# Designed miniproteins, single chains, continued (3): the designs that were tried, part 56

Each design is a single chain, and the fold is of that chain. pLDDT is the mean over its residues in the fold that is shown.

## One batch from the design tools (miniprotein)

Design m9925
Fold by ESMFold2-Fast:
Structure m9925 (fold): chain A 94 residues (1-94)
Amino acid sequence: MEDKLMKIEVYKITSEESKKEAWEKVNKKKEEAEKKGYKIIEMTEEALENSSKEEQEEMRKLSENLEEENVLGIIETGDNTIVVVEYIAKKELE
């Protein structure tokens, strides 16, 4: 059965240390996913910095629909795709 079972993990960033810890966890997940042949999509601050101003504005509009918290999220889809999103806010604590 091809159900898009979406697994979402959110890491709260409250300091530079917690940001480093969150990225270490995300990088580990990315490495494991790459070993499995997963597609990796990054929607992070670094990727945004290398994007055009128009793309940056679209990303800001998307983040504005989320509660504004400094978080790092990782979404694992049933389609063997990993999406890394910075500034994704979740209403529940993980």
Scores: mean pLDDT 62

Design m9926
Fold by ESMFold2-Fast:
Order: sequence, then structure tokens, then C-alpha cells
Structure m9926 (fold): chain A 67 residues (1-67)
Amino acid sequence: GVVLSAAQAEELRARIRASDLSEEAKVVILAAVDEALRHKADLTAMAERIPDPAVREALLALVREVA
């Protein structure tokens, strides 16, 4: 599982905002990152709760760039 530091989370948010993802996908992914940070939760487990597989895979790819 992946638990991010505050610095890694800000880098992840910056990459999400700069990505080619739809605005709707960015909202979902940013909400998942914020929820994981608030609870110090595993980002991989949070990503698995995202119903859209494309959005889930996009989050996991971005997490790999910062973790």
C-alpha cells in the first residue's frame, strides 16, 4: 500500500492538475487523495474504491510518479 507524506501529496495534486484527465476525473482523484491524507489511509486501497477503472488506473499511475 501507499501512504504519502504532505510533500508527496502536494506533488501528486500538482501532477493531477497538470494531467490530461477530464475535469470530472480530476475532481474524483483529488477527493480520494484528500481523504487518504486526512485519515493517513492507503492510497492504493482508496483507488480500488473508485468505480471507474480508467480513473482508478490514472490515479495509480500518478501515485507511482511521486511515491
Scores: mean pLDDT 75

Design m9927
Fold by ESMFold2-Fast:
Structure m9927 (fold): chain A 72 residues (1-72)
Amino acid sequence: KEPTPLAQRFEALVRRLVGDSTTLTPAQVREIARALGVEVSDEDIAAIMDENGLISVHSAAALLSERLLAAS
């Protein structure tokens, strides 16, 4: 999926919070979603999670931006 300007901005913010890591844990994604006032389910997180149990910053940013818009 192609990143939007909003997703790019979220990616930069997420990287600032977790350092220059390219991956996040499900717990980190949930914590960021709560801080943004957005709720994501465990199954939503699992859908973008790799076999290694990690989520790319790009995928997390895209999910968070989409959920924020849907919650509006």
Scores: mean pLDDT 71

Design m9928
Fold by ESMFold2-Fast:
Structure m9928 (fold): chain A 82 residues (1-82)
Amino acid sequence: MRKELEAEVLLAMGIMAKSLGMYELAVRNLRRAIELLEEVDPASPALAEALRELAEALRKLGREEEAEEVERRAEEAEAAHA
């Protein structure tokens, strides 16, 4: 599906942006990837990965409370796809 491919591209872009120190761009791309993954396959291992990457990017921006909320979602998503 087009949404599945879009989610994979956005996840890859978000991870790359994070590795380059572009944390706001990483958050934007990862949030969009998460929305699409939740819509098309909420049990996908890609969802857990996107949530963990988002939590790391949020911590780099000092948005610690949001990062902790996202980390809890990542743990739930990891349990769902395992």
Scores: mean pLDDT 83

Design m9929
Fold by ESMFold2-Fast:
Structure m9929 (fold): chain A 109 residues (1-109)
Amino acid sequence: MAEAQAEAQRAAAEIDKLGKLSPETRERIHRIVARGAKEAIDHYLNGDEEKMKEAARRAADEVAKLITEEIKKQNPDKYEEGKKLADRFGEALARIIYETAKEVAERMK
């Protein structure tokens, strides 16, 4: 978990250098993460760890896509670099959502 959080923060800092996410895009990211975490918690409580992992991955993929599209709009010459950083951030975010959902769900039992 701590390593995934550090990786996400590092990737986010590098992304910020390529283009600043709009307040609207940041709000959409928060909403996607909250929804993904809720879905992951629900699946874990129902004993479906595979669907829990899928929920975390889908949320992370959606966030990575939004970041990539924002960078492409602000700095098209950095699209490939931005996509690579967004994908790296997404991988870390999927792990964070999965681990956080599991921890929260265990406290609800």
Scores: mean pLDDT 83

Design m9930
Fold by ESMFold2-Fast:
Structure m9930 (fold): chain A 104 residues (1-104)
Amino acid sequence: GPVTLSASITVETPSGKVTVTVTVTGAQPEDEGTYKVVLTAGKLPTVYRKQPDGSWVELSEEKRLFKIHVSYTGAKRGDRVEFEFTLDVEKKELTISNPVATML
């Protein structure tokens, strides 16, 4: 059946620290895979799904809001945080990896 999974990470930025939480609600087997999140302070998070050919495809805003929720705290103007997460529905695991923090 569908599962809810979450994970958090704290990333050092040039302006301080940003804490990011990813929550996947109603995860099903077809949702399994690798995703990339781009956070820019003051903007809605952009979420991409990795394709079999290794390319990234941006997820619709509707799917991002209802299936994948990304929240963050501590971000300041100009902060940008990028990270990947892997969703394993069978194991009920959500793992955040490859965090990168920059300033725009």
Scores: mean pLDDT 79

Design m9931
Fold by ESMFold2-Fast:
Structure m9931 (fold): chain A 76 residues (1-76)
Amino acid sequence: SMEEEALEMLKKMAKSSVEEARKLALEFLESIRHLMSDEAVEEAKRSIEETAAFAEKNPEAWKEWQKALAEQVEKL
């Protein structure tokens, strides 16, 4: 299901590089594209790209986010 696919994506992102996490997020977005408007898809793509750019410039913030994500995923 979509929920299982989203959880699997989050688990992978918790241990991925910024570039790998960006690709995973875009792949997930493509898998659900048919459930969204074109405007929503383009906004989501911009958000993913902007977040990845921020993470590349702020590696410590990215590592802290991954730690928090890993802890949250373990509780699910």
Scores: mean pLDDT 82

Design m9932
Fold by ESMFold2-Fast:
Structure m9932 (fold): chain A 91 residues (1-91)
Amino acid sequence: MKLYVGVLENGEWKEEFLGEFETLSELIEAALKALDEAQKAGKPVTIKIEDESFELSGLTAAELSVEAMLRGYKVKSTRVEGNTVYIEFEP
C-alpha cells in the first residue's frame, strides 16, 4: 500500500510520497498524522492511496475515511483512477 498527501497551492497540485506500508494500521496512522498537520496549517488536503488492485486501495480508503471521520475530519469527496483512490478532506 502506497500513501501520498497532496495540497493545492496557487492552483498547482503538490504531491508528497509518505511511504509504502505493509499493514493497514500503519498506513492509517501515517495518513491521520498528515491530516492533523494539514488541519493545523488550514490547508485543503487530499490523501492518495495506491495498491495492486482497486479492491485493496478501496478497502483501505474506506477504513481511513471512517477513522478520520471518527476523529472529526470531514471527507469532502472521493474519486477513483484505476487502482488509486483519492480522498479530499475539508480544511
Scores: mean pLDDT 81

Design m9933
Fold by ESMFold2-Fast:
Structure m9933 (fold): chain A 85 residues (1-85)
Amino acid sequence: SNEEIEKELEEVVKNESKEKVIEKYLEIIAELLGVEKEEVEKKLKELQTEYGEDIETALQALGALARGVSEEEVREALERRRALR
């Protein structure tokens, strides 16, 4: 289930380098969405470019999309984050 995937991601974050954590996270998201890893990497770059956010925020947005949060809700959350700065 999604909860089991979240637990695996938490373990990876604790025990791996940041670059390996990112790579593993993209692989898990690709499996959840049923797409190739390259498509997830493209979406990550688009999120970073569009919102000017750091990679951690872009990865959280991708994770939310993979869990079935709507693109509108993700956009609203990112815009709210920008407005509070």
Scores: mean pLDDT 69

Design m9934
Fold by ESMFold2-Fast:
Structure m9934 (fold): chain A 68 residues (1-68)
Amino acid sequence: MSVEQLEMELAHYLASGDFARAKEVIAELLAQGVPVSRIEALLRKMQEAGVIDEATLRELVAFARSLL
């Protein structure tokens, strides 16, 4: 699966509140060599757009960092 397709799936799962699947997509993005800073930037954009709250942003960022 392409990085762009995974980024789209991440946005979809965040919008639907499926954080378990969102975490799986984050893990796959990291496995494909996407920098954690890019994942954090995407999550921040979703929070700024009102798709996720700040608590969810902090949880998902902490999760992504835990995989390093």
Scores: mean pLDDT 86

Design m9935
Fold by ESMFold2-Fast:
Structure m9935 (fold): chain A 86 residues (1-86)
Amino acid sequence: SEEAKKKTIEALKNAPEEEKEKMRNFLRENLDAALEEFRRIMAGTTDRAERERLLEQLRNQVLELLKLLGDEEGAERVEALIEEER
């Protein structure tokens, strides 16, 4: 839910630096696979409204999380994908 997402973001803001580093490492290890899967989903999606919904989810879930954790390289990669799929 949107409320659960907001609580997760708030918890990460208040998390110890060690926990944030663990999350950064987890995302780094999994980002390539996640972006490849997203590209595959987008390639199979022809409806414009659905494409915009998927891009908005990527912005609100993955991009915001990467920015919050300070993963500038990961954030740039996600932003590039959003621009490519527009």
Scores: mean pLDDT 77

Design m9936
Fold by ESMFold2-Fast:
Structure m9936 (fold): chain A 56 residues (1-56)
Amino acid sequence: DALRRLDERIRRLRRIKDTVQAMKKAGKISQDTADALLQRIDEQIRRLEEERRRLL
């Protein structure tokens, strides 16, 4: 099921986003690095959500 695979990928990216935000708060990565990673993750989530809407 294409929808199930998209939902799984979106959930994985959201978990990665949470991890990056947690590392940023803990000072384990720089603000610039965290912001760059978060922008890339948000863009990927946005594209997958758009694909999901097209399948509905």
Scores: mean pLDDT 85

Design m9937
Fold by ESMFold2-Fast:
Structure m9937 (fold): chain A 88 residues (1-88)
Amino acid sequence: MEHLREFGKRLLAEAEALVAAEPLPEDVRARATELLRAFGRALEAGDVDEAVELLRELVLLLGEAAGEPRAEVEAAAEAVAAKIRAMA
């Protein structure tokens, strides 16, 4: 569990920095902030399944806002989900 918490804290900090640095529309930024807050709470509770789902939604939201190809965004979301599951 220590490895999952450490990884999650680093990932949360990186995601927060990414959201802050990107010139996102207000609605997208608000939704991303909500998802990051929920993701942090899921990690604190040790709810791996909820953390994975929230992170997938965040990656998809940010990828769509950035105009990334859907296949690449989906692949990135799955890669991060796999890392979280592996550390649980």
Scores: mean pLDDT 72

Design m9938
Fold by ESMFold2-Fast:
Structure m9938 (fold): chain A 68 residues (1-68)
Amino acid sequence: GLGDEAVEQARERALQIAGGLEALGVKVLGVEVERDGPSRAVARVTTELGTIEVVVDAATGEVVVDWV
């Protein structure tokens, strides 16, 4: 369903961000992905510099990436 699609998209984007940061020498401490309703997922990339949040809505196609 859309929620499973959102989880997969959020995970993929979070892992791409984590890999890019590690390539730049930034230590990644963890990556977590959570379903947020029927069409949305939230992933968090925790780093030594802070946390990046990835929000994906598979129903709208919206993707938001921000430092929190």
Scores: mean pLDDT 86

Design m9939
Fold by ESMFold2-Fast:
Structure m9939 (fold): chain A 81 residues (1-81)
Amino acid sequence: MLFYYLVSAGQNRLDLTNSKNSEEGRKRADQILSDARDEVDRLGGEAATQDAASQSQNYMRAVGIARDAEEEIRKLTEELK
């Protein structure tokens, strides 16, 4: 699940690098991806010290963060067309 959203976000970022508006769009997409990856990593670190139920909730939050990043980059790609 996380992998699909982050890969999709990465593909949308690649579309930005091939457009006439690529440089500004790429910087924004890189920031969105970086922030999402950092937050996902932070939640993974917290999960290592928690019980199974809390780990499951943190995983679902990480999925939401990755999905939201994918959606933001998708919208950014549409705005720069």
Scores: mean pLDDT 69

Design m9940
Fold by ESMFold2-Fast:
Structure m9940 (fold): chain A 98 residues (1-98)
Amino acid sequence: MEALEHLRKAIEALEKALNLSTDPEVKKYLVEALGHVREAIFALRQGDYEAALRHLDEAIEAVKKALELATDPEVKQYLKESIAHLEEARAAVRERLA
């Protein structure tokens, strides 16, 4: 499933951002985002596309909040990559519902 591949790449980017981040608030939002991505993967495997979309929306919002607080250019780059992969995953899930 194309959505799962994008979610794997989003997790990789988020984990790299988390490892480089020194700001506790940025780390908090990254942990929240990773939790929602994992819940989205679980929902997709159960065939619950509505739950997957809700968790993807929550993950994207958490990453956007982390991006607003982040000051390190490398962290910002990984957060932008994560958002791109999460948006692609969201689009793929929506196409499957159509």
Scores: mean pLDDT 88

Design m9941
Fold by ESMFold2-Fast:
Structure m9941 (fold): chain A 111 residues (1-111)
Amino acid sequence: DAELARLRAELEAALARGEPRVELELRAKTLGDVGGAITIAAEVLARAEDGTEIRLEISMDDGDKFRIVARRDAAAGSVEVRVEGTLAKYLSAAGVVIENYPLERTFRVDV
């Protein structure tokens, strides 16, 4: 993926220049009212500034794919991290298997 490779190269170049660095751990523990539970743990090294988005794509085993977007909020002294992705298979509380289940979660991390 040429766009992902470019974004990673830009982030690595920024970190090499000594720009601000944020290490984040992201966890999605529950998918709202769907009645299912999911645990996604991802560690991302990112540079984030007020209103600046850094996008990283993570591919999990089993065909799961996730995109992580980090945004810094100076007023809050924290980083808002959004995780977008797809689960290859998701089992609902009703016992129904849903393939290619879309997942979107937002976390706030104090830094």
Scores: mean pLDDT 46

Design m9942
Fold by ESMFold2-Fast:
Structure m9942 (fold): chain A 69 residues (1-69)
Amino acid sequence: MPKLIEVEVVGELSEEEAKKIAAEAVERETGQKVESVDVSDYVKGKQTIFSVRLEDGSVHVVRIIHKPE
């Protein structure tokens, strides 16, 4: 079943670091390999939203929430 995946991180992330975290979270949650990651919205130091496509064609939305320390 498709799920909304949310990941909270503390500290500063670059766009590339956020993409890696999003892909890794989806792979861990689903047990499937990530085919592609598309950035829907990226704001450094606040929130990043990704659309992540798996090899089976399913799409998951991942929201990375950046919390200040």
Scores: mean pLDDT 74

Design m9943
Fold by ESMFold2-Fast:
Structure m9943 (fold): chain A 70 residues (1-70)
Amino acid sequence: MVLAVFPEGTPLAELNAVLKEPRTIRIYLDGKLIAEVKPGEMLLGMGVVEPGKFDPDATIPPGLTLEIEE
């Protein structure tokens, strides 16, 4: 099931707030699924998929939408 969806421009600080435990993140580019990133893997230069490890000063790049699995 889907836990959360974050559109382009969302501060990565919001990912840190929601991701309290390691979860799979799906990446969509213009509505098309391009990647599934597992816990501990690198999220397209945005940080490692671990709680509190995303760059809080960064935002989701243009064209990308991130979906966190439950």
Scores: mean pLDDT 78

Design m9944
Fold by ESMFold2-Fast:
Formats: structure tokens, sequence, C-alpha cells
Structure m9944 (fold): chain A 76 residues (1-76)
């Protein structure tokens, strides 16, 4: 149940409105890694974690450039 979702959406909208497509992709990748618990620190994520993040990207963004940047940041 999204108890703070409105605050999170406001922050994301603010970042996206200010940034370029790559900044949107970076913000989206960080958000997805955080939400799914897939923070890849120090060696990359498993193929299953990458696939889950890709599926969430397909749900969260219809922007192909933002999705591309996010996928590059999520790659091992």
Amino acid sequence: MPSTEDDRLLVMAGEEARGEDRDIGEALARMILTVLGLEATGGGASPAQIRAAQEELARRSSDPEASRVALELLAP
C-alpha cells in the first residue's frame, strides 16, 4: 500500500521536468533499483534482477531513450 507514493511521484516529476532524457533515465534507473531492492554496488546484478528491472521499466516509462539509459545503468 503506497503510504508515501504521492511524495515520491512529486520528487520524480520534479527531477524529470528539469533533466534531459539521460537524467530522466538515470533517475528512473535509481528509483527502480531502490524500489526492487536491486542496488548493484560493486559487481553488477544477476540476470534475474536485471530482467525484473527491465519489466518494471516497461511499466514505468514509455520513453525509449530513458529506458535505454536505465538499462545501461542496470547492466552488470
Scores: mean pLDDT 56

Design m9945
Fold by ESMFold2-Fast:
Structure m9945 (fold): chain A 66 residues (1-66)
Amino acid sequence: MEVVSRTLRAEDAEKAGEELAAQLEKEGYTVVSKRVLRGSAGTAVVVTARDKDGTELVVTVTNVPP
């Protein structure tokens, strides 16, 4: 199983994560999970999706500074 990771930045990480999950499903991915991580540095939303070949896509949407 291949894993592809991406990071996106958004001020409203939770909203952007929900919009990303919906977009991935429109593009033919199966959204497996959406996890919200809240900390003192900010919020991160981890969206995990899989395609038909079993490739796992992990996208982190965050407002945590670089």
Scores: mean pLDDT 80

Design m9946
Fold by ESMFold2-Fast:
Structure m9946 (fold): chain A 87 residues (1-87)
Amino acid sequence: MREQLEAEHQRLAEENAELLKELAERNPEAAEALRESLGALQRRLGELYAAGASEEELMRLALEGLRRLNEAARRALETGEPQRVEW
């Protein structure tokens, strides 16, 4: 299961990077809003790690967070409006 979760995380992270690159070319402000949301996710993961969250809990949040960020990036590309994700 760990290898499957790591592979899924890598796939989602690569997709996120591609979407952010495209968004940065078309709407830099919307790309910045998503980078802020990614930073918020990273801070949340750090807080949970410090609070003693399990590796499984952290990975589950990271996967869900990347999925939500990728959907927000697609919406930003479609609408031209900055999108933010709350954690």
Scores: mean pLDDT 83

Design m9947
Fold by ESMFold2-Fast:
Structure m9947 (fold): chain A 92 residues (1-92)
Amino acid sequence: GMERLKAMSKAELLMALAYAEFWLSKHEANPQAKELIKAIEEQLEAKKDEVLSPLEQELVELHKRLLEAYERGDEEEVERLAEEIEELVEKL
């Protein structure tokens, strides 16, 4: 929900943005997805000076790579990236 966006870290907001943009790229844009993207971008602007830790930065990049692999139908790469994401989340 919208309350969750305000509590999210910059890394969580960047991941949420990547997933929302991916969803928006499928078929006709859902109005809720557009509103969500705008809300995420407003929260990111408020947090623009926040520095991501190396682990948070890697987590964001892995999520983006997973979405790209999924789009290509690269099932082996999706599985590998999902495992790396789970391992990094355990370290946070």
Scores: mean pLDDT 79

Design m9948
Fold by ESMFold2-Fast:
Parts: C-alpha cells; structure tokens; sequence
Structure m9948 (fold): chain A 78 residues (1-78)
C-alpha cells in the first residue's frame, strides 16, 4: 500500500513542470499550516492529496490529476 501510494505520487509529480510542482507545494504547505494539531497522519495526508488534486485540475494536467485521484482513493479505502 505505501509502495503503491509512493509510486503513484512519483508518477504524478513527474508529469508536472517545475512551475506546476511549485504551485502544488504551496497548496500543500497551506494545508499543513492550517491543519489542526490533533489531526491524524491519515487525515493530513488526505487533505494534502485533495489540495494537490485541486491544483492539478486547475492546471489542466488530466494525467497527473488521474494519478492523484487513484492515490486518494487508495488512502481513503484503507
């Protein structure tokens, strides 16, 4: 499961340009900055993936967005 999630994330980020990755990282940072201190690692990871997916969708990168959706579904299922 962790290996599958890591592989999907690596593939998704490989499809992004350096500029697109920067936008995703800024969105991820905002999630960490606003997260409750009592949030579980799983809850935080879900919010991070949701933020990354929203940015990828806004960028029009359908392939990266699809991989991020698969990662999010795997994380939510477990």
Amino acid sequence: LEEELEALLQKAFALLTDEQRKEVLEAVKQVYDSAPKDASEKELAIKVLEAALEVAEKQGNKEAAALLREALELLKKE
Scores: mean pLDDT 78

Design m9949
Fold by ESMFold2-Fast:
Structure m9949 (fold): chain A 137 residues (1-137)
Amino acid sequence: MNIIERIKKLIEETEKKLSELFKQARDAVDAGDLETAKQLVEEAVKIFEDTVIRIDLVLRYLELDPETSEEARKAFRELRDILNETLVKLKKLAEQIKASTDPEEQKALIDEMEKVFKEGSKKALETLDRLKEIMEK
C-alpha cells in the first residue's frame, strides 16, 4: 500500500473516532452531564493531535528523499499547515466548551468543532490525492 494511502486511511479512521466522540459529547450535554462532555471533547483533541504528529513524522521522512519534487514539497507544507490550523482551532473551541456552563452554548461549540474538523479533513484528503498524483509521475 502506498504511503499516501496509509495517511488517507489514518485520517479516515480519525474521522470515525472523532464523529463518535462528538456524538457522545452532544448526548452527554443533553443528559446534563457537562463534565463528561468536556472530557470527550478533550479526548477528541488528543486523538487529532496524535494523528497530526504521526502524519508530520511521515512527511519529514518523505522530505529526506532528494528525488522529492518541489511540487511535492509544497504540497507537504500545505498539508502540514491545514492539519496544524485545524488543530489550533479545535483546541480553542475545546477551551471555550470547558469554560462554558450553558448547555446550548456547549452544543453549538461541539457542532462548530465537528464542522472545523470535517472541513480540515476534507482539505487534507484533497491535498493527499494531489500528492499521490505528483509522486506517481
Scores: mean pLDDT 88

Design m9950
Fold by ESMFold2-Fast:
Parts: sequence; structure tokens; C-alpha cells
Structure m9950 (fold): chain A 75 residues (1-75)
Amino acid sequence: SDKLLKEAKELFTQAGKLLLEAQKSKDEDKKKKLIKEATELAIKGMELYAEANPSLKETAKKQQEKLKEQTKKEL
């Protein structure tokens, strides 16, 4: 469980860095690519977090769906 939580945290941190880079980018194609990569990392992080903490699995699923919907609107 500790390994999954650590991996999830690392994925969320990487996703956050990519989103910040996307916000600073003036290149629309680069921005879209960074947002997609960040979303994929965040989704994977949510999956690992749910595996590490089964009691929060339903909450993680809802958050994952919200991330997918938000990304669709930003792209």
C-alpha cells in the first residue's frame, strides 16, 4: 500500500508540473499535448490511490470522471 501511495503522489506531482508548464506555454499544440499527458498521469495516480485505499475507491472514481470531463472542455 505504501508503494502505491508513493507512486500515486509522484504521478500527481508530475501531472501538476505539466499543467503549470501548459499554462505558461504560448504554443497551443504544446499546451494541448501537456494537458493530455497531465490528465493521463492524474488518472493513473487516482487508480493507484484507489488500490492503496479501497475505502476511498468510490471517491477516487468520481474524481477520475471529473478530471476526464474537465480535460475534454479544455481541449
Scores: mean pLDDT 78

Design m9951
Fold by ESMFold2-Fast:
Structure m9951 (fold): chain A 75 residues (1-75)
Amino acid sequence: PKVLAVFEDGLVLLDLSTAPEEKREEWKYKSAVAENKIGAKPGDEVEVEVDPKTEAPAGPLPPTNPSGLVIKKKV
C-alpha cells in the first residue's frame, strides 16, 4: 500500500488499491487509516499488518476511527 497522507496524531491514510485482491475483499474498501510506527511519509510504499485484536476496517476512516492496520516496514 502507498501512503496518501500523514495525520498529526501519527495515523496515515493508505491507498489499498495496490493491496492483494484477497485483502481488499476482507477490508471491503480501497483506502484505510493505519498506525504509523515507523515514521512513513506521504508517497512511501509500505507493508502493513492487521492488529490481531482488531476487526476488519469499517471504511475510509478519519484518524479517530482506526482500521486496526499497523505499518510494519517501508518497501
Scores: mean pLDDT 57

Design m9952
Fold by ESMFold2-Fast:
Structure m9952 (fold): chain A 77 residues (1-77)
Amino acid sequence: MSPQQKRQATLEKLKQTVKKLKEEFSNDPSLIEYVERQLQLTQEQIEKEEDTTKAILLANLNQISMSGEALVHEHSL
């Protein structure tokens, strides 16, 4: 798989995760705003990052961070 294909696959998985979080937490506008902003920032960072391995790692870390924030919102409600 080419570096470009790996980046696209990683980004697609991230978009799917954000979509699921938005559906699951549809009644939490602050979490929805947070994950949408994080997705946008992550997309920009992946596009600008020349090292494909670093880009994939960054996307995975941001996915973990978004899932962790969702768990905090669930516990706080």
Scores: mean pLDDT 77

Design m9953
Fold by ESMFold2-Fast:
Structure m9953 (fold): chain A 99 residues (1-99)
Amino acid sequence: MYAEEARRALDAGDILGAVEAAVKSLKEMIENNTIDKEALDAAMRVAQAAYDAGIPEAREAFLSLGAAKVAYDGGRKDAALENLKTAVEYFEKAVEKLK
């Protein structure tokens, strides 16, 4: 499960590996039309860590993930999935900055 991969990468200080694992996890949720709360929480920690490492695009990913969580908790699955798509776009920009 990519959420566990993302947590391990963060523990190792591998911000790039953590962002890449988070992107895979979010894409899996989008493709399966399902929200995994643990994977969403892991992706938010990755976004915070990347932002703290100086990647501005990670802040937008964090905000989009937060919006997805609020939408999901409110029963708005379609809105949650659209916010995950936005988070993936910003994480992919963060990957370009971290390489």
Scores: mean pLDDT 84

Design m9954
Fold by ESMFold2-Fast:
Structure m9954 (fold): chain A 63 residues (1-63)
Amino acid sequence: SALEKAKQSVDILVKEYKKAGHDIKNSKVNEGGGGLEAVSLKGPEVGRETNYRAGVKSLELVL
């Protein structure tokens, strides 16, 4: 059903978020470390938050 598919979609997103968070952590450590602060954020929005944080930090560096 649509409800069941929505539930699975959300579950997959949550798992991907945790997986991506761990992956980003490992990648950041490899490049110099960082992004750990954002990895503790909740739900699928962490992926978007991490992208935004990276963009914001890049902007702050230019300024």
Scores: mean pLDDT 49

Design m9955
Fold by ESMFold2-Fast:
Structure m9955 (fold): chain A 100 residues (1-100)
Amino acid sequence: SLVEEAIERLKELIDKYKEGEISLDEFEKGVMSTLVELAVALIREGASEEEIREAIEEVTREAKKYIEELGLPDSEEIIKLLEKATETVLELTRSHLAAR
């Protein structure tokens, strides 16, 4: 499913950041791209604003849980970044759907 693919992509980004393979800026860009791609795919499939919000919130919840389970030293900063990215994508999705 699109949601399962997005969750796995976010987990991969978290793992790469933990291992020092990507910077925090690259992590933020990867998170934004993953959530935007999910929203765009769901819009193309005719999903409602509420269904898109629920899907993005589920993906974000699972990613937060994974970050917390890994016990990263900067977990609070990463979680705040993930939450801000989520809010941004949801706002962009609302604006896009309202313009149609």
Scores: mean pLDDT 86

Design m9956
Fold by ESMFold2-Fast:
Structure m9956 (fold): chain A 58 residues (1-58)
Amino acid sequence: MSPAVRAAVEAAEALIAATGRGPSPEELQRIMRAHGLDLSPEEARRLVEEAAVRRVIA
């Protein structure tokens, strides 16, 4: 996993932990763009799906 992708996954996990909800793919993309990381729409969707799977386990 690239450092940028890892940072996005960690940001999604932190947001779920703090708010009790997962970000939308667009929301994650917007957050990462504000920090200088441009995620593709497909990459953002994949990372949100990963975060959603972790929520099911929790």
Scores: mean pLDDT 69

Design m9957
Fold by ESMFold2-Fast:
Structure m9957 (fold): chain A 95 residues (1-95)
Amino acid sequence: SMEEIREALRRLLERSKKAIEELAKKYNIPEELKEELIRALEAVVEAMTVGVEAAAAEGERLQALLDTLPEEVREELIKRLEEIAEEVGEEVRAR
Protein backbone atom coordinates (compact mmCIF):
# COMPACT_ATOMS: atom_id res chain seq x y z
CA SER A 1 0.00 0.00 0.00
CA MET A 2 1.00 3.67 -0.28
CA GLU A 3 1.09 3.91 3.52
CA GLU A 4 3.58 0.99 3.69
CA ILE A 5 5.75 2.70 1.03
CA ARG A 6 5.69 6.02 2.96
CA GLU A 7 6.60 4.18 6.20
CA ALA A 8 9.50 2.41 4.42
CA LEU A 9 10.80 5.72 3.00
CA ARG A 10 10.54 7.27 6.50
CA ARG A 11 12.61 4.41 7.98
CA LEU A 12 15.12 4.68 5.12
CA LEU A 13 15.55 8.43 5.75
CA GLU A 14 15.81 8.15 9.56
CA ARG A 15 18.40 5.33 9.50
CA SER A 16 20.40 7.02 6.71
CA LYS A 17 20.49 10.35 8.60
CA LYS A 18 21.81 8.49 11.66
CA ALA A 19 24.52 6.83 9.53
CA ILE A 20 25.60 10.24 8.15
CA GLU A 21 25.73 11.69 11.70
CA GLU A 22 27.79 8.72 12.97
CA LEU A 23 30.28 9.00 10.07
CA ALA A 24 30.49 12.80 10.50
CA LYS A 25 31.48 12.27 14.15
CA LYS A 26 33.92 9.42 13.31
CA TYR A 27 35.74 11.35 10.54
CA ASN A 28 35.29 14.91 11.89
CA ILE A 29 33.26 16.02 8.86
CA PRO A 30 32.35 19.75 9.07
CA GLU A 31 28.80 20.46 10.31
CA GLU A 32 27.98 22.41 7.12
CA LEU A 33 28.94 19.46 4.88
CA LYS A 34 26.99 17.04 7.15
CA GLU A 35 23.88 19.25 6.81
CA GLU A 36 24.33 19.42 3.00
CA LEU A 37 24.57 15.60 2.83
CA ILE A 38 21.41 15.23 4.95
CA ARG A 39 19.51 17.76 2.79
CA ALA A 40 20.61 16.00 -0.42
CA LEU A 41 19.47 12.66 1.02
CA GLU A 42 16.10 14.16 2.05
CA ALA A 43 15.71 15.51 -1.52
CA VAL A 44 16.39 12.03 -3.00
CA VAL A 45 13.86 10.33 -0.68
CA GLU A 46 11.23 13.05 -1.37
CA ALA A 47 11.85 12.65 -5.13
CA MET A 48 11.23 8.88 -4.83
CA THR A 49 7.56 9.75 -4.09
CA VAL A 50 7.40 11.71 -7.41
CA GLY A 51 9.10 9.27 -9.78
CA VAL A 52 12.24 7.55 -11.04
CA GLU A 53 13.49 10.50 -13.16
CA ALA A 54 13.14 12.96 -10.25
CA ALA A 55 14.93 10.52 -7.90
CA ALA A 56 17.74 10.05 -10.47
CA ALA A 57 18.28 13.82 -10.79
CA GLU A 58 18.49 14.31 -6.99
CA GLY A 59 20.73 11.22 -6.81
CA GLU A 60 23.19 12.88 -9.22
CA ARG A 61 23.35 15.92 -6.90
CA LEU A 62 23.93 13.66 -3.88
CA GLN A 63 26.67 11.80 -5.81
CA ALA A 64 28.43 15.09 -6.66
CA LEU A 65 28.41 16.01 -2.95
CA LEU A 66 29.70 12.53 -1.97
CA ASP A 67 32.57 13.02 -4.48
CA THR A 68 33.82 15.94 -2.30
CA LEU A 69 34.42 13.50 0.60
CA PRO A 70 37.73 11.65 1.09
CA GLU A 71 37.59 8.27 -0.72
CA GLU A 72 37.58 6.16 2.50
CA VAL A 73 34.70 8.18 4.02
CA ARG A 74 32.71 8.12 0.75
CA GLU A 75 33.12 4.33 0.34
CA GLU A 76 32.07 3.63 3.95
CA LEU A 77 29.03 5.97 3.70
CA ILE A 78 27.88 4.44 0.36
CA LYS A 79 28.23 0.93 1.83
CA ARG A 80 26.21 1.93 4.93
CA LEU A 81 23.47 3.54 2.81
CA GLU A 82 23.28 0.42 0.56
CA GLU A 83 22.99 -1.83 3.66
CA ILE A 84 20.20 0.38 5.07
CA ALA A 85 18.33 0.31 1.73
CA GLU A 86 18.55 -3.52 1.62
CA GLU A 87 17.35 -3.85 5.25
CA VAL A 88 14.33 -1.59 4.63
CA GLY A 89 13.59 -3.41 1.36
CA GLU A 90 13.60 -6.79 3.16
CA GLU A 91 11.27 -5.43 5.89
CA VAL A 92 8.79 -4.34 3.17
CA ARG A 93 9.02 -7.74 1.37
CA ALA A 94 8.42 -9.61 4.67
CA ARG A 95 4.88 -8.15 4.84
Scores: mean pLDDT 82

Design m9958
Fold by ESMFold2-Fast:
Structure m9958 (fold): chain A 78 residues (1-78)
Amino acid sequence: MLKKAEELRAKGEELKKRADELYAEADRLEAQHGKEALAESGKLRFEGDRLLQEANGAYGEAEKLYKEAEEERRKKEE
């Protein structure tokens, strides 16, 4: 169980890192005030939002597994 939770957290961190990089690039492009730069910025933000949603999903699954492990531990402690 915990190994799977750790894998899900690692996946979430990877996706969040990717999203953060896309947002940083989008912010940089938006600062350039060019029509093409604004269009590319919008595309990067959309991709970042999708990756962030996937990261949040992975974190949620990992948290659920950690909570289930804690619940099982409490049952064994009387």
Scores: mean pLDDT 80

